# Designed miniproteins, single chains, continued (5), part 22

Each design is a single chain, and the fold is of that chain. pLDDT is the mean over its residues in the fold that is shown.

## One batch from the design tools (miniprotein)

Design m16739
Fold by ESMFold2-Fast:
Structure m16739 (fold): chain A 108 residues (1-108)
Amino acid sequence: MVTEIISTIEKFDLDNEIKNTLVNYIKNHPNTPETHLLVLETIAYLLQTRSLSGILEDSDNIFFVIGYPPGYAKELAEDNNITSKVEFVKAVIKDIENGKVASVKLKK
């Protein structure tokens, strides 16, 4: 799973800083739950195809699948003065570390 997620993120049309932030987090946290790895892959996928402002305006529809409550992603960006995709990725990683992202066990 981990190697497949890393390979998928590396293939996305994203700035190297975003890719390195995600890949380095995953490599340095080998015990990351599968659900959190899929959350990081989903965020990477959305960031390659959408602007940050577009993601935040539609965040309640996008991030409910990863356990964020309505308005949370937008408040997270505003409270932390997030203006870039890489800053947003770092904030989501922080939420994963703090247990604020849903960790549903996926059946293999």
Scores: mean pLDDT 73

Design m16740
Fold by ESMFold2-Fast:
Structure m16740 (fold): chain A 60 residues (1-60)
Amino acid sequence: SEEKEKLEKIREERRKKAYEIFKEDDALKRMLANVELLAKINGTKEADLQKQKDYIRKNL
């Protein structure tokens, strides 16, 4: 199970790096990701989701 431990460690390091990139790279990108996640949770229609994303891009 050494291979499984190595894979899990790589996945953990990838998550840490993604989080560090989010910290420094673009509030806009984070807001868009949050809107997409909330849309999935709330069942927001694709057309409404696009309007929300366009609004954020234009006003941020």
Scores: mean pLDDT 72

Design m16741
Fold by ESMFold2-Fast:
Structure m16741 (fold): chain A 81 residues (1-81)
Amino acid sequence: MELTQEQAMKIVEPIKDPKVVSRFVAGMLLTAETGGRIFIDTKTLDIYVEEPDGRRIVAVKGSELTDEEKKKVEEIVKKLL
């Protein structure tokens, strides 16, 4: 599922790990610089950036999230569908 910048910011709000948040912010800056697009895999909850050349860069892995964070992210994603 493709995300707007605003939608991506809402999805990441429950995530508390500074390393995960920092990598996400770096991904957002990359999309601003390159014209890339941001996506979430609704099955894995992976957030990734797709560059204009089709190359994908994983900003957040769903497997890095706590069960509580996964549940909150899934709830936000369901509201965007």
Scores: mean pLDDT 80

Design m16742
Fold by ESMFold2-Fast:
Structure m16742 (fold): chain A 74 residues (1-74)
Amino acid sequence: PLVEPPGLSREQLAEAYIKGAEILMKIPEVPDELKQRLKELIERLKAGDYSVIPELKEAILEASDVILAASRAA
């Protein structure tokens, strides 16, 4: 039922954010403190707490900014 043109379902969106965050947690340039935050948010989202999606999105963006800054500083 998720072949509909408008966007992703809440469940698909959650799965996408979880996968993205798991990839970021494997990147050494991301601080351990931020990796711990990502892990906690992933665990809450896996438990069905979709209210953490905005916080997980913010953490993913923060990790992406850190990676970009590190690549420019090298």
Scores: mean pLDDT 76

Design m16743
Fold by ESMFold2-Fast:
Structure m16743 (fold): chain A 80 residues (1-80)
Amino acid sequence: ATPEQRVLARWREVLEEALKRLEEEGAPESVIETARRLIELVDRALAGADPAAVAAELEALKREHPEEVAEVNKIIEEIE
């Protein structure tokens, strides 16, 4: 695996744990859905999607749902 693929695989594990914690604590559905969308983006990158296209979708998600992305990132920081 490439170094980039190893980083993405680690992020997928962290995002799955974040999703589990958000579901267990009863986070708003919008935050849970944002975590799922982030996992989908990582899965697409691991499947060989264009990194530029994945980055563009991530930036769009941050623009459209900045508060939800911030909540997911907060949980990620607590895991790491």
Scores: mean pLDDT 81

Design m16744
Fold by ESMFold2-Fast:
Structure m16744 (fold): chain A 80 residues (1-80)
Amino acid sequence: SEKEKLIAEIKKELDELNEKAGEVWDKLSEEQKKELQELHEQIIDLLTQMENAKTLEEAKELAKKARELLEKMRKIIEKA
């Protein structure tokens, strides 16, 4: 389904960012580490909400929010 595809795309991007964060982990400040962990937890919560979404439109709105948080993670990692 389109919803399952959206969930898979976000999971893949999160996994890729987690791998990159791991590679630069020792270069990150404690504040950056905490922010990445908080963003990760928020994205996991959004993924759970997407899986429980009854409509594709609800899933798309949640995916948009998850992508905004993924972009914040990427910017922190790129500054490392």
Scores: mean pLDDT 89

Design m16745
Fold by ESMFold2-Fast:
Structure m16745 (fold): chain A 93 residues (1-93)
Amino acid sequence: MEEEMQERILEALKRGVEEAEAEIAKYGLRYGIEKASEIAEKLAEEDKEHKEEILEARKRAVELAKRSKKAAEETLPEALYLGQVVLEVSERK
């Protein structure tokens, strides 16, 4: 599983740092950004040739995952408000 993730990062990196960022971010959103970050950091230590590009993709992916988490947190108040309205309408029977 982690080896498959490392291979996906390297394959994506051939297409660009943004592709590698997307692969790390997808893994992070599914399995945890800390784990995705650690896998990318370990890969950067093992692959000296692509170290800078892997670390840049990791940095961008962590920022993207944090933005996604914040967006989810910001939408929760609206969902709670809609739920409250539905309950209030139901009580006015």
Scores: mean pLDDT 70

Design m16746
Fold by ESMFold2-Fast:
Structure m16746 (fold): chain A 85 residues (1-85)
Amino acid sequence: TLTGTATIDQETGVITVTFDDGRVATFTIDSETGEITATFPDGRTGTVTFDNETSTLTAVDPETGATLTVQLDFTTGTGTATLTL
């Protein structure tokens, strides 16, 4: 299990996750469809769900089962992340 921190780019809406080992993952939103796409540290993309009650993003790679969970604080533009392989 990898832990990390998340930051929100206010210009683009991109969420960048930096893990404690220096790996990076990103979340992007398509402004036309509202679809959220996660890009894992290996460059693979996964499906994303957002729980508005807990402000949690969950991304899963359906081929590997890798799960990226990010808890966001929109007030600060930051969050905490956990990657389970």
Scores: mean pLDDT 77

Design m16747
Fold by ESMFold2-Fast:
Structure m16747 (fold): chain A 100 residues (1-100)
Amino acid sequence: MIHPLVKEAIELEAERLREWAAKTLSPEDVARLDAVLDEVKAAETVEEALAILRRAAEDPSFSDLLRLLMLIMAHELREWEREYRENPEGFRKKVEELKK
């Protein structure tokens, strides 16, 4: 199971990405991103979330920008898991800053 703090970071980033996408991406890419974010938020494990992002990054129907964004999100998720494991208190502060 994804740790609650990492799950909170995922939810905060998903909200931020949705706001950015609505202003920046085509309606088609917005819909594709929303679908991927919903699947990632429903994931029970980090491995499942990473598998979802990898599949999306390899999807030929996705734009180059959207595929790159999937790879960036996968990297960020791996870093959050690592940061949480190495310094839980520092990660908690990072999540609190993301809420602002």
Scores: mean pLDDT 82

Design m16748
Fold by ESMFold2-Fast:
Parts: sequence; structure tokens; C-alpha cells
Structure m16748 (fold): chain A 69 residues (1-69)
Amino acid sequence: MVEEYRKLAEENWENPRLARLYYGIAALLEGIRLARENPESVVPKEETEEAIKKVEERIKEAEEEIKKL
């Protein structure tokens, strides 16, 4: 939910590290959404799925950082 993470970043503006992590997750989720909607507009579907998996790993890393804050 891209908008949800953007709102969380806005609500946590007093903690810039936390806000940056939420904005980062929102951007990554938006990228996944656009890739899913247009899987062959830029790259073959198989390359899109592999790229999405790497982005999902980065989202998990950001969520783990949020848990430590």
C-alpha cells in the first residue's frame, strides 16, 4: 500500500530515519505495482519477476530496520 507508507512517513516526520525508511518502502512498492501493471512494456516478464523479488528483499530489509527503531 504505497499511500499508507507515505502517510506513515508524514506522521513520523520528527524521526527522519524512520520517515526515510517509510518513503523508501512506498517508492519500492510503487515500482512493483507499475511493473506488475506493465510487465512487458520495458522488459520481458521473466526479468520483471526477478527484479520484483530483489525489490521485495530490499523492502524486508527496510522493515527490519524500522523494527529496530
Scores: mean pLDDT 72

Design m16749
Fold by ESMFold2-Fast:
Structure m16749 (fold): chain A 75 residues (1-75)
Amino acid sequence: MTVTTLRFEGPLGADTARAMVALVQAQVPGAELLSEVEEGKLTNVEIRVTNDISEEALAAIRAAAEAAGARLTVE
């Protein structure tokens, strides 16, 4: 079973962070919010995915992260 972790880091407000989580959950059913941590002006959001992410879903997630000014790491 392959587990993928999506990490968003950037100067995100709570509404933007929630929008990122909602987008990932809409694109990838079963995506689970693992953590949301604010460190000064940066917010870190980690989402765990236990299903395969399609190229289309990943492209949409990357585009949303870029539009929000967030760095996306996929592990």
Scores: mean pLDDT 77

Design m16750
Fold by ESMFold2-Fast:
Structure m16750 (fold): chain A 71 residues (1-71)
Amino acid sequence: EERVVVLGEGPNVEEALKALEKMPGVTPIPLRDGNGKILGILVFAPPELLEEVRATLEKHGVRVVSVGRFG
């Protein structure tokens, strides 16, 4: 049903991505530039997991830039 989307930026996006991939119902997507360099991450999750996703991003040094709802 309704999901949240979290935009994160930071140097340790790959570490955050690996941690988030282990969470059921969470879909992390790396954001790459034209040269394939990871600039950030978009994380799609159920609203109930928003705080856990945010905490995981922050633990890995990824700054939460914005949070949106869609669905």
Scores: mean pLDDT 81

Design m16751
Fold by ESMFold2-Fast:
Structure m16751 (fold): chain A 66 residues (1-66)
Amino acid sequence: TLLEEIRAVLEEAVRETDPARKVELLDRAIGLIDEAIRQETDPEERAQLQGLRDLLLEERERLLAS
């Protein structure tokens, strides 16, 4: 499922030690979350996905600023 794919990418990102590769994995996870948001009709579920997306964007910016 799309959620299983998101989880797998995030688990890989957690294990990754190279900042550039972490950013690539975060970009992929954000893309998958955007797909999940487009498919989701429940407003509360969409809000939770949007919250996760925002957290990943902040982490991405943090890595790029380092």
Scores: mean pLDDT 86

Design m16752
Fold by ESMFold2-Fast:
Structure m16752 (fold): chain A 86 residues (1-86)
Amino acid sequence: SMEELQKKKEEEERKERVIDRAARYLHSLFPELDPEEVRKLLREAYEKGLSPQEIADLLAEKFGLTPEQREEVLRIIERMEEILKS
């Protein structure tokens, strides 16, 4: 139905907003993290059902993060996942 299509569109738009906000926040803390590349990685990882730890590890590998930066990124990813589940 049109109502089901509208609901799915709203859910997808909400997910994209949360992911975009997380990517831009990560960029504000770590300028080396391109928000467009982070957004793409977060979308793909979420669709694949990767854990926050796996996502943080992928970001650390791709962008050369320190252990301290990786830990901060992990906290942000965990918060993003909580918001996406609510």
Scores: mean pLDDT 82

Design m16753
Fold by ESMFold2-Fast:
Parts: sequence; C-alpha cells; structure tokens
Structure m16753 (fold): chain A 65 residues (1-65)
Amino acid sequence: SIEELREKLERVEKEFPNLTTLVQLEAAIHELEELIEEVKGKDEELLRRAQEVLKRLQTKKASLE
C-alpha cells in the first residue's frame, strides 16, 4: 500500500545520518530504487520525495569513495 511505502521512506530518511558505510548506503539505495518503481504513477508527492532521498544517498556514497 502507499501507506507502507511512505513509512518505509520515512524510516530511510530517519536512518540517513546513521548510514556511514558503503555497504549500508548501497543497501539503502537499492531499497529506494525498488520503492521508486512501486510508487511511479501512484503518488507524485511520494515519488518526488523518494527521488530526492535517493539523490542524497548517492551523493553521500560518492563522498565516501
């Protein structure tokens, strides 16, 4: 459901400061990519928010490489 997808996104956002290793960031990126595929065409607000979080995760990962 959209509610479950929203809760999952909120959890990733809350955990973002604690994602300090490449393995943790890669796992979070993969989960968010799956979330984006599920939300496409169903909720534009949630899609935009998920895409923003994905970009932040990718940027943080790049800074650790």
Scores: mean pLDDT 84

Design m16754
Fold by ESMFold2-Fast:
Parts: structure tokens; C-alpha cells; sequence
Structure m16754 (fold): chain A 61 residues (1-61)
């Protein structure tokens, strides 16, 4: 379940190289913002995702 949501976040960020906000990810995934935030924090800790100065989330190159 969580693994599937994480994969979808990565896919959405791949499709949106300019980054996506927590709110946009929550809307597209159909889940709450706290759920998205937790998954994003895990992906950041793993070095897969970063947050830019504008508050958007992007894949790490």
C-alpha cells in the first residue's frame, strides 16, 4: 500500500520536472496532505526527493 503510493509520487515528479506542491500531490493521489508529507519526508531522508526554495518537491538527480 505505502510502496504503491511512494511509486506514484516518484512517477508524478518524473512527469513534472518543475516540481509539485504537497497539496497538488495530495489531490492527484486522492490522499490527505499529512499522508503525502510523511511519504515525502521518507523520500527526502532516502535522498530520492528534495524540496526547493519555492516549497515544491523534485526528484534528486
Amino acid sequence: ERGALRARIVELLLKNPDGLSEEELAKQLGVSRPTVRRLLDELIAEGLVRKDEKGRYLLVK
Scores: mean pLDDT 81

Design m16755
Fold by ESMFold2-Fast:
Structure m16755 (fold): chain A 94 residues (1-94)
Amino acid sequence: DRRKAEYERVRKLAEELGSQGSPEGADALRALADYGEADGSIPAKGVEQAIRELYDRLNALEKESPEAARAYATQLRADFERARAAALKNNEAK
């Protein structure tokens, strides 16, 4: 549907930006895109902006400390995946 097509563009952006960084960063960006789609309360444009901001933040951290950047991305991925699972469950229960 229209909503899915809009969030597919967000997912493509996450994949394109993720391809330019670490695998952990790519996983975090993808998890954010998937969470945004599942939640639905954040418009696709807002999720796109959040992905760009996270990409910039991860790149800044990677330049200063690759270890800190990996740890941060790994934690964010877990947080986004948990949030997505909760959003999907809530949407089913409505």
Scores: mean pLDDT 82

Design m16756
Fold by ESMFold2-Fast:
Structure m16756 (fold): chain A 63 residues (1-63)
Amino acid sequence: GEAEAALRAAAEALGGGGSAAAGMSLHDYQKTGDAEAAARGVENAVRAGLGGEAARKAFQTAR
């Protein structure tokens, strides 16, 4: 569906060469458990047009 297409596009964007920093930030969040960093990441993904649920799934897939 459209949510799966958005998730795939987000995964490709996060997996691209220009998103290495995003992967590192995600790793740091997982290590520190910083809820504010997670909230900011979801907010930025929603602003990029992914939507709340798709943004959360993109975060999980980017791990």
Scores: mean pLDDT 48

Design m16757
Fold by ESMFold2-Fast:
Structure m16757 (fold): chain A 68 residues (1-68)
Amino acid sequence: SPQAIWDQTLAFLTANFDSLSGVELLELLIETYRQARAAARAAGRDDTAAGLDRQIESLERSLEELRK
């Protein structure tokens, strides 16, 4: 489920927070949202998937700005 993917990612972030850069954290968030989007689509939750798609697009723009 999207919630389970999110919880798994938060657990990883909590365990590894001090060793991750801002870029690495943002890349991990993007990947987590992509996995959650795939899970939502597989479950037939198109509205949830659309929301996640918009969030991924926003995070990807933030990553591009950070790399300028």
Scores: mean pLDDT 77

Design m16758
Fold by ESMFold2-Fast:
Structure m16758 (fold): chain A 70 residues (1-70)
Amino acid sequence: SEYEKKIKELESRRDALHARLDARVDEFLAQTEDPKKAELIREVADALRTMLDYMYQKEIEKLKKEYEEK
């Protein structure tokens, strides 16, 4: 169904962004010799992952609600 297709598209987009974030974090960590900088990079990355999850959960929830009310 169109609904299932849209949900899968949002989930795929979220997963792709997580993969890109993880790749970028790994790249920065590989170039960072300062353990304090490495710790901060990980903390920022965790915050960004949480924000990504929250934003996509909101969009998925909104889409589900639209189809539940119709």
Scores: mean pLDDT 84

Design m16759
Fold by ESMFold2-Fast:
Structure m16759 (fold): chain A 90 residues (1-90)
Amino acid sequence: GPGTELGRRGYALGKNAKDAAQGLAGARLGVDGATLGLKNGDVEGALLGGRGAKVGGMTAIRYAETKEQILEGIGLAIAGIGLEFEAELM
């Protein structure tokens, strides 16, 4: 489904991120993938997107060089946890 490709890309970027910017990019793609998956009944896309947001956000916090990167990483990680939970209820 359409969410699965975005979620897969978000998870891959977040998991393999070498800096905060890559972690945030992966997390944002993860949120987009999860949102699209939830909207279209794509459970795999929603789960993978939620995981991408969670992992990417956590990676952004780990490599953060600015307060703004920490705050965005926290927000995206929390969003990812919620989206993964919503996907499990589908």
Scores: mean pLDDT 87

Design m16760
Fold by ESMFold2-Fast:
Structure m16760 (fold): chain A 95 residues (1-95)
Amino acid sequence: MGEIIKAQAETLKEAAEAVLSKKNPSPEELEQLTQGLKALLDFAEENKDKIDEEAAEALRELAKLILDNRERMSDEAVETAERLLELAEEVLEKL
């Protein structure tokens, strides 16, 4: 399970980096990122006890990328990223 969460976080981070590298990303691309973040948060919360260090680090890196670009993201995406960061940091503190 941790390997799946890590893979999903890394894939979404790569997609986010590609979209956010554009001067003017499309509303559709930003909405797809928002939906991906929400799906990943739901999956990670359901499997919180199975998040290992590598998965937590991947979630943290993704969340920080979105938060560093919050002025370009929707409030919903920012709130989702803040929750992902909190979840990742909670897991890392317990390890």
Scores: mean pLDDT 85

Design m16761
Fold by ESMFold2-Fast:
Structure m16761 (fold): chain A 55 residues (1-55)
Amino acid sequence: AAARVAAIRAQKAVVEAELDEAAAKETDPDVRNRIRQIKAEYVAHMEALEARVAA
């Protein structure tokens, strides 16, 4: 459980950083807003998965 939780946290951090970089490089505000929505949904999904694996 602990090792899987650590792996989920590490993957979440990597994807968050990639999405933050993509948003920083994006000049279209609609696409930037979509990237922010994707990040929020992804973080929520990973946090739910982390909670399920930790249980």
Scores: mean pLDDT 83

Design m16762
Fold by ESMFold2-Fast:
Structure m16762 (fold): chain A 68 residues (1-68)
Amino acid sequence: SLEDDKELLLAGGYSALNGGKISEEGKEAAIKGLEERLSPELAEKAIKIIEENDDGKELGKKLIELAK
């Protein structure tokens, strides 16, 4: 559901806020998880945020904003 999608985005976003630079392996795992669990439209937006950001703080902030 949309609420379940938002919970996943919030959990991922808060986790990213506590990290520094996101590893390539971490990005690949996150993208795969989101593709399998989020609605296609939200998955596309979240994946783009992950691909375009290397800093965990900025990545986390943008994922949390997407969940609103």
Scores: mean pLDDT 76

Design m16763
Fold by ESMFold2-Fast:
Structure m16763 (fold): chain A 73 residues (1-73)
Amino acid sequence: SVPREELEREVDISLMRMAASVAKLAIKSGKPFTPEDIATLEKHLDRAKELYKEDPSLEPVVKELEEALELAK
């Protein structure tokens, strides 16, 4: 239902934001990223882009994940 969809979306967004923030902090601290870490960020970015097609207000989430991936390279 609409109320459950909205709650699920909010949880997903919060988890994606947290993942991007943690990744950026880890990179700034000099932590090396494994291929598995990169793949996890790519999965979050794919999901964020999917949600962004339905909700343009999610642009900051997409950008944060893209920045984290660029820093991880």
Scores: mean pLDDT 77

Design m16764
Fold by ESMFold2-Fast:
Parts: C-alpha cells; structure tokens; sequence
Structure m16764 (fold): chain A 70 residues (1-70)
C-alpha cells in the first residue's frame, strides 16, 4: 500500500527514536494483530495509544504526521 509506505517514511524521518516500534505497530494493524499493535502503542504513546491504534486503522499517514508533531 502506498499509504503504508508513506506512513513508514514519515516515522523514519520525523520520529526515528520510535520508528521501529511504530512501524511494527502499523504492520501489526495491517495484518489484523490488534493485540500486538495495542501493546506496542501503549509503550510508545501511553496517553494516546487508543487514538493512534484507530488512526493506523483509518488513516495511517495522518496518524504518522500527528505522532511526528508531538
């Protein structure tokens, strides 16, 4: 997916310290593994994990941009 690759590129460029965990969470969402995605997001964004879980499902590019702006 072009959107998936764009989201990963944004995370690598703007949030490199969390990119590995966020890319793993995004890939978990893509394969329907919401338990793994939730666990990863709780560690990286504990105050906003539910919003990012939803964002990665609905609009991964926007969610990646929002994370980079935090």
Amino acid sequence: SAALEEAKAILRERAPEHAEALEAALEAVQRGDLQTARALLRKVAPEHWAAFLRGFQEDPVLAARVFAAM
Scores: mean pLDDT 85

Design m16765
Fold by ESMFold2-Fast:
Structure m16765 (fold): chain A 91 residues (1-91)
Amino acid sequence: KKKYELFIKAKELAEEVVKPLEEAGLNGEAVSPEEAEELLKKFEEAIKLLEEAKPPEPLVLVPHLGENILRLKELATKLGEEAKKKLEKEK
């Protein structure tokens, strides 16, 4: 399914955004405003891809798509915090 493939791609993009943020946190310095803006833009693009992809589940076709996108946003934020915790344990 072409839309399902877009959905998977969007998930991979979200993961790519989280990793650099966590690494920047460990460096003891925040990413530059430019880098932060680029990462946010990438994440927003991933969200738009998810909107367009509309997961294969028939029930998601209706109002729940927006809720799922918000949940993914919250999850990405949480993952950033959790991953930070994991890296903190190593170094």
Scores: mean pLDDT 52

Design m16766
Fold by ESMFold2-Fast:
Structure m16766 (fold): chain A 76 residues (1-76)
Amino acid sequence: MKEEIEEFVEEIEKKVLEKVEKLKKEGKVTQEEIQKIRDFIDAEIDELGKRFPEVSKAELREIEDRLLDLVAEKVK
């Protein structure tokens, strides 16, 4: 994978973790707020696919699934 693609994914992961941590600190781990984080991930994956068309649809889904699993694990 190109370093630029890895950097883009790492930036998404960092923002996702920061959003989850903020919700936990504020006591706002609700389904509505979790859905906003999922919507953010969906938008960022769409942008990743537009910027890096060499990334396959299967790889994009794998990255998205990993980020969604990260959210699910961190909100426990």
Scores: mean pLDDT 83

Design m16767
Fold by ESMFold2-Fast:
Structure m16767 (fold): chain A 78 residues (1-78)
Amino acid sequence: SRERALVAALLEREAALLRELAREYSDNPQVVAELERLVAEVEALRRDVEAGRVSPDQAMARLTEIGRRARALLERAE
């Protein structure tokens, strides 16, 4: 569906942004490791959406929660 394709693209964009953050925080190994775990979670979610195992609505809720966890991680690093 077009909705699944859109959500998959948003997840791919989120993974790219998290990878960029890992590069920016490269001097903090703990932050990098946690960002890499979030990237893996986003990529797994994208595969589940593309395979039809997770609905677009469920995926958007999960994406929002991943974004909150990323923000909390960066706030703790400051």
Scores: mean pLDDT 88

Design m16768
Fold by ESMFold2-Fast:
Structure m16768 (fold): chain A 69 residues (1-69)
Amino acid sequence: MTLEELKELYENREVSVAELLELAKKSGISLDTLLEELPLSEGQRETMRLLEEGYSPEEAQRIVVASYL
């Protein structure tokens, strides 16, 4: 999967931030590249931050959904 395909999924709101990160890893795209290349929302950036803090994707998603709706 290419970065352009990830952008399409993001724009269509077909993927969660955790899924977006997982697809990027499968495609050889780093977290840093996602943060620089994609116009991520505040909640999406916070989700990726939580993942770096050691939260699981499920935990990060629950926290962000509760906070950002």
Scores: mean pLDDT 72

Design m16769
Fold by ESMFold2-Fast:
Structure m16769 (fold): chain A 90 residues (1-90)
Amino acid sequence: KEEELEILDYIEEEVKKDMKPVEQKMFEKMLEIIRIYLEEGREAAEKKAAELRKEMLANGKPEEIELLEEFLEYAKEYIENLEKVEKEKK
């Protein structure tokens, strides 16, 4: 759980030198979704992701919309990895 978040923090630090404020904002939203998954489960995380996507689409900044979709895909990948590890321990 915390290890996955630490990996994301490390990625943020490495890319931060070239990362714009809007990218940092989307990265934080991705971390929020992963945290919701860990605390409330996948359906809650997917609902939050869909709400964020709709909100960003309504606000009309193409850069933010594209970055959100990209970071949501990263969140999905991390969630799938966490689910795989859990199944293997079973």
Scores: mean pLDDT 72

Design m16770
Fold by ESMFold2-Fast:
Structure m16770 (fold): chain A 67 residues (1-67)
Amino acid sequence: GEVEELRKRIHETLDELLELGKQKGLLTDEQVEQARAAYEGLLAKLKDEQLPELLATLEEDLALLKA
C-alpha cells in the first residue's frame, strides 16, 4: 500500500543520505548507527499522514549533500 511504499522510500533515502555523509567524511560509523536508531524511533512515533513530509525533508537534505 501507499504507507508501505512511503516507509520503504524513507528507509532507502535515509540509507543513501547516511552512506553519502559517511563517504564525505561528515559522519563516523558510530554516528551513522546512532542516526539510524534515532530515525527508527522517530518513524515509530509518526502518524502515516506525516510520512510524506519526512520523505520530502530527507530528499531535500540528500539533494543538498549531493550539491
Scores: mean pLDDT 83

Design m16771
Fold by ESMFold2-Fast:
Structure m16771 (fold): chain A 71 residues (1-71)
Amino acid sequence: MEVVTVDVTATESQSVRTATVEVPAGTDRVEIVAVNASGLLAAAAQVEGTTLTLSIKSSGAAGVQAVATAE
């Protein structure tokens, strides 16, 4: 089992902030965890091939982590 994480943090309002990380081929499970939800409006994670993209929208300070697992 392989686990890869990526974090996105906003200190102010963000229409979209995005981070990208390489994940193992066959990654089919991604969990999104709000580390700071106070300013968080939306979060989304997308896997295409071996690339995981985490995107957030915020009205203020917010932090999100995506945890990708290949079993």
Scores: mean pLDDT 79

Design m16772
Fold by ESMFold2-Fast:
Structure m16772 (fold): chain A 77 residues (1-77)
Amino acid sequence: DMQKEQDEALEKLFEILEEVLELSEEEIEQLRNAPSIKEKLRLIIKLLTGVEKELTDEEVEEFLRQIYETLEAIKDR
C-alpha cells in the first residue's frame, strides 16, 4: 500500500527527471535496465550532482528517506 504509493511516486519522479535533464538514449537505457529502485536512484543522484565518485548505499538511502518524507507529507495533507 504505502510502499506501492512510494514506488509509483518514484517512477513518476524518474520520468520527470528524464524529461527535465534531457537524458541521452544511453542514460535512459541505463535507468530502465537498473535492477532496483536504489540503483535507479543512484544514477539519478549522479546525474543531478555531477559527482564522479560512486555513491555509498548510505548516501542513496538518505536520498530515499527524503523522498519518502515528501510522500508522507503529501499523504498527510
Scores: mean pLDDT 68

Design m16773
Fold by ESMFold2-Fast:
Structure m16773 (fold): chain A 80 residues (1-80)
Amino acid sequence: MATPEEVLRGTIAAYGPLLSSENERLVLTALEAIRTAVEIAGEAARPFREEILALVRPLLSHPNPAVRAAAREVLETLER
């Protein structure tokens, strides 16, 4: 079975590219998937912290308030 670290790595690979989509629904789906994978990984998320911060931080300035809120939730989950 996949470890939480492997699930997080796979989630970042699959959903990370969607964070730069012009389709806001895809961006929200990607943020939710990454947040859930970080939550499950717990301490195993530490090696991915800088990568996730680089991917998500620009979305804190996104025009859509829902995207900004979801980005904050990912970062809060990452910081615990």
Scores: mean pLDDT 83

Design m16774
Fold by ESMFold2-Fast:
Structure m16774 (fold): chain A 66 residues (1-66)
Amino acid sequence: MAEKAVEELRERARAAIAAGQPFLDLVVPGTVSLEDIERAAREAGARVESVVKLPDGSYGVRLTPA
């Protein structure tokens, strides 16, 4: 589950960058580590601008092009 979420983050970040989006807001399961989120974003050509822990235990993440 966590690995699939990391893959989905990476693919969505790449697609958003290709579409010329200035930022991308995502919700990531709380089972994914912040290190994995940062690594996946970097691999996609993005950076993590902000992370907010949501009431349900998930993370609200904002990505921007690197």
Scores: mean pLDDT 81

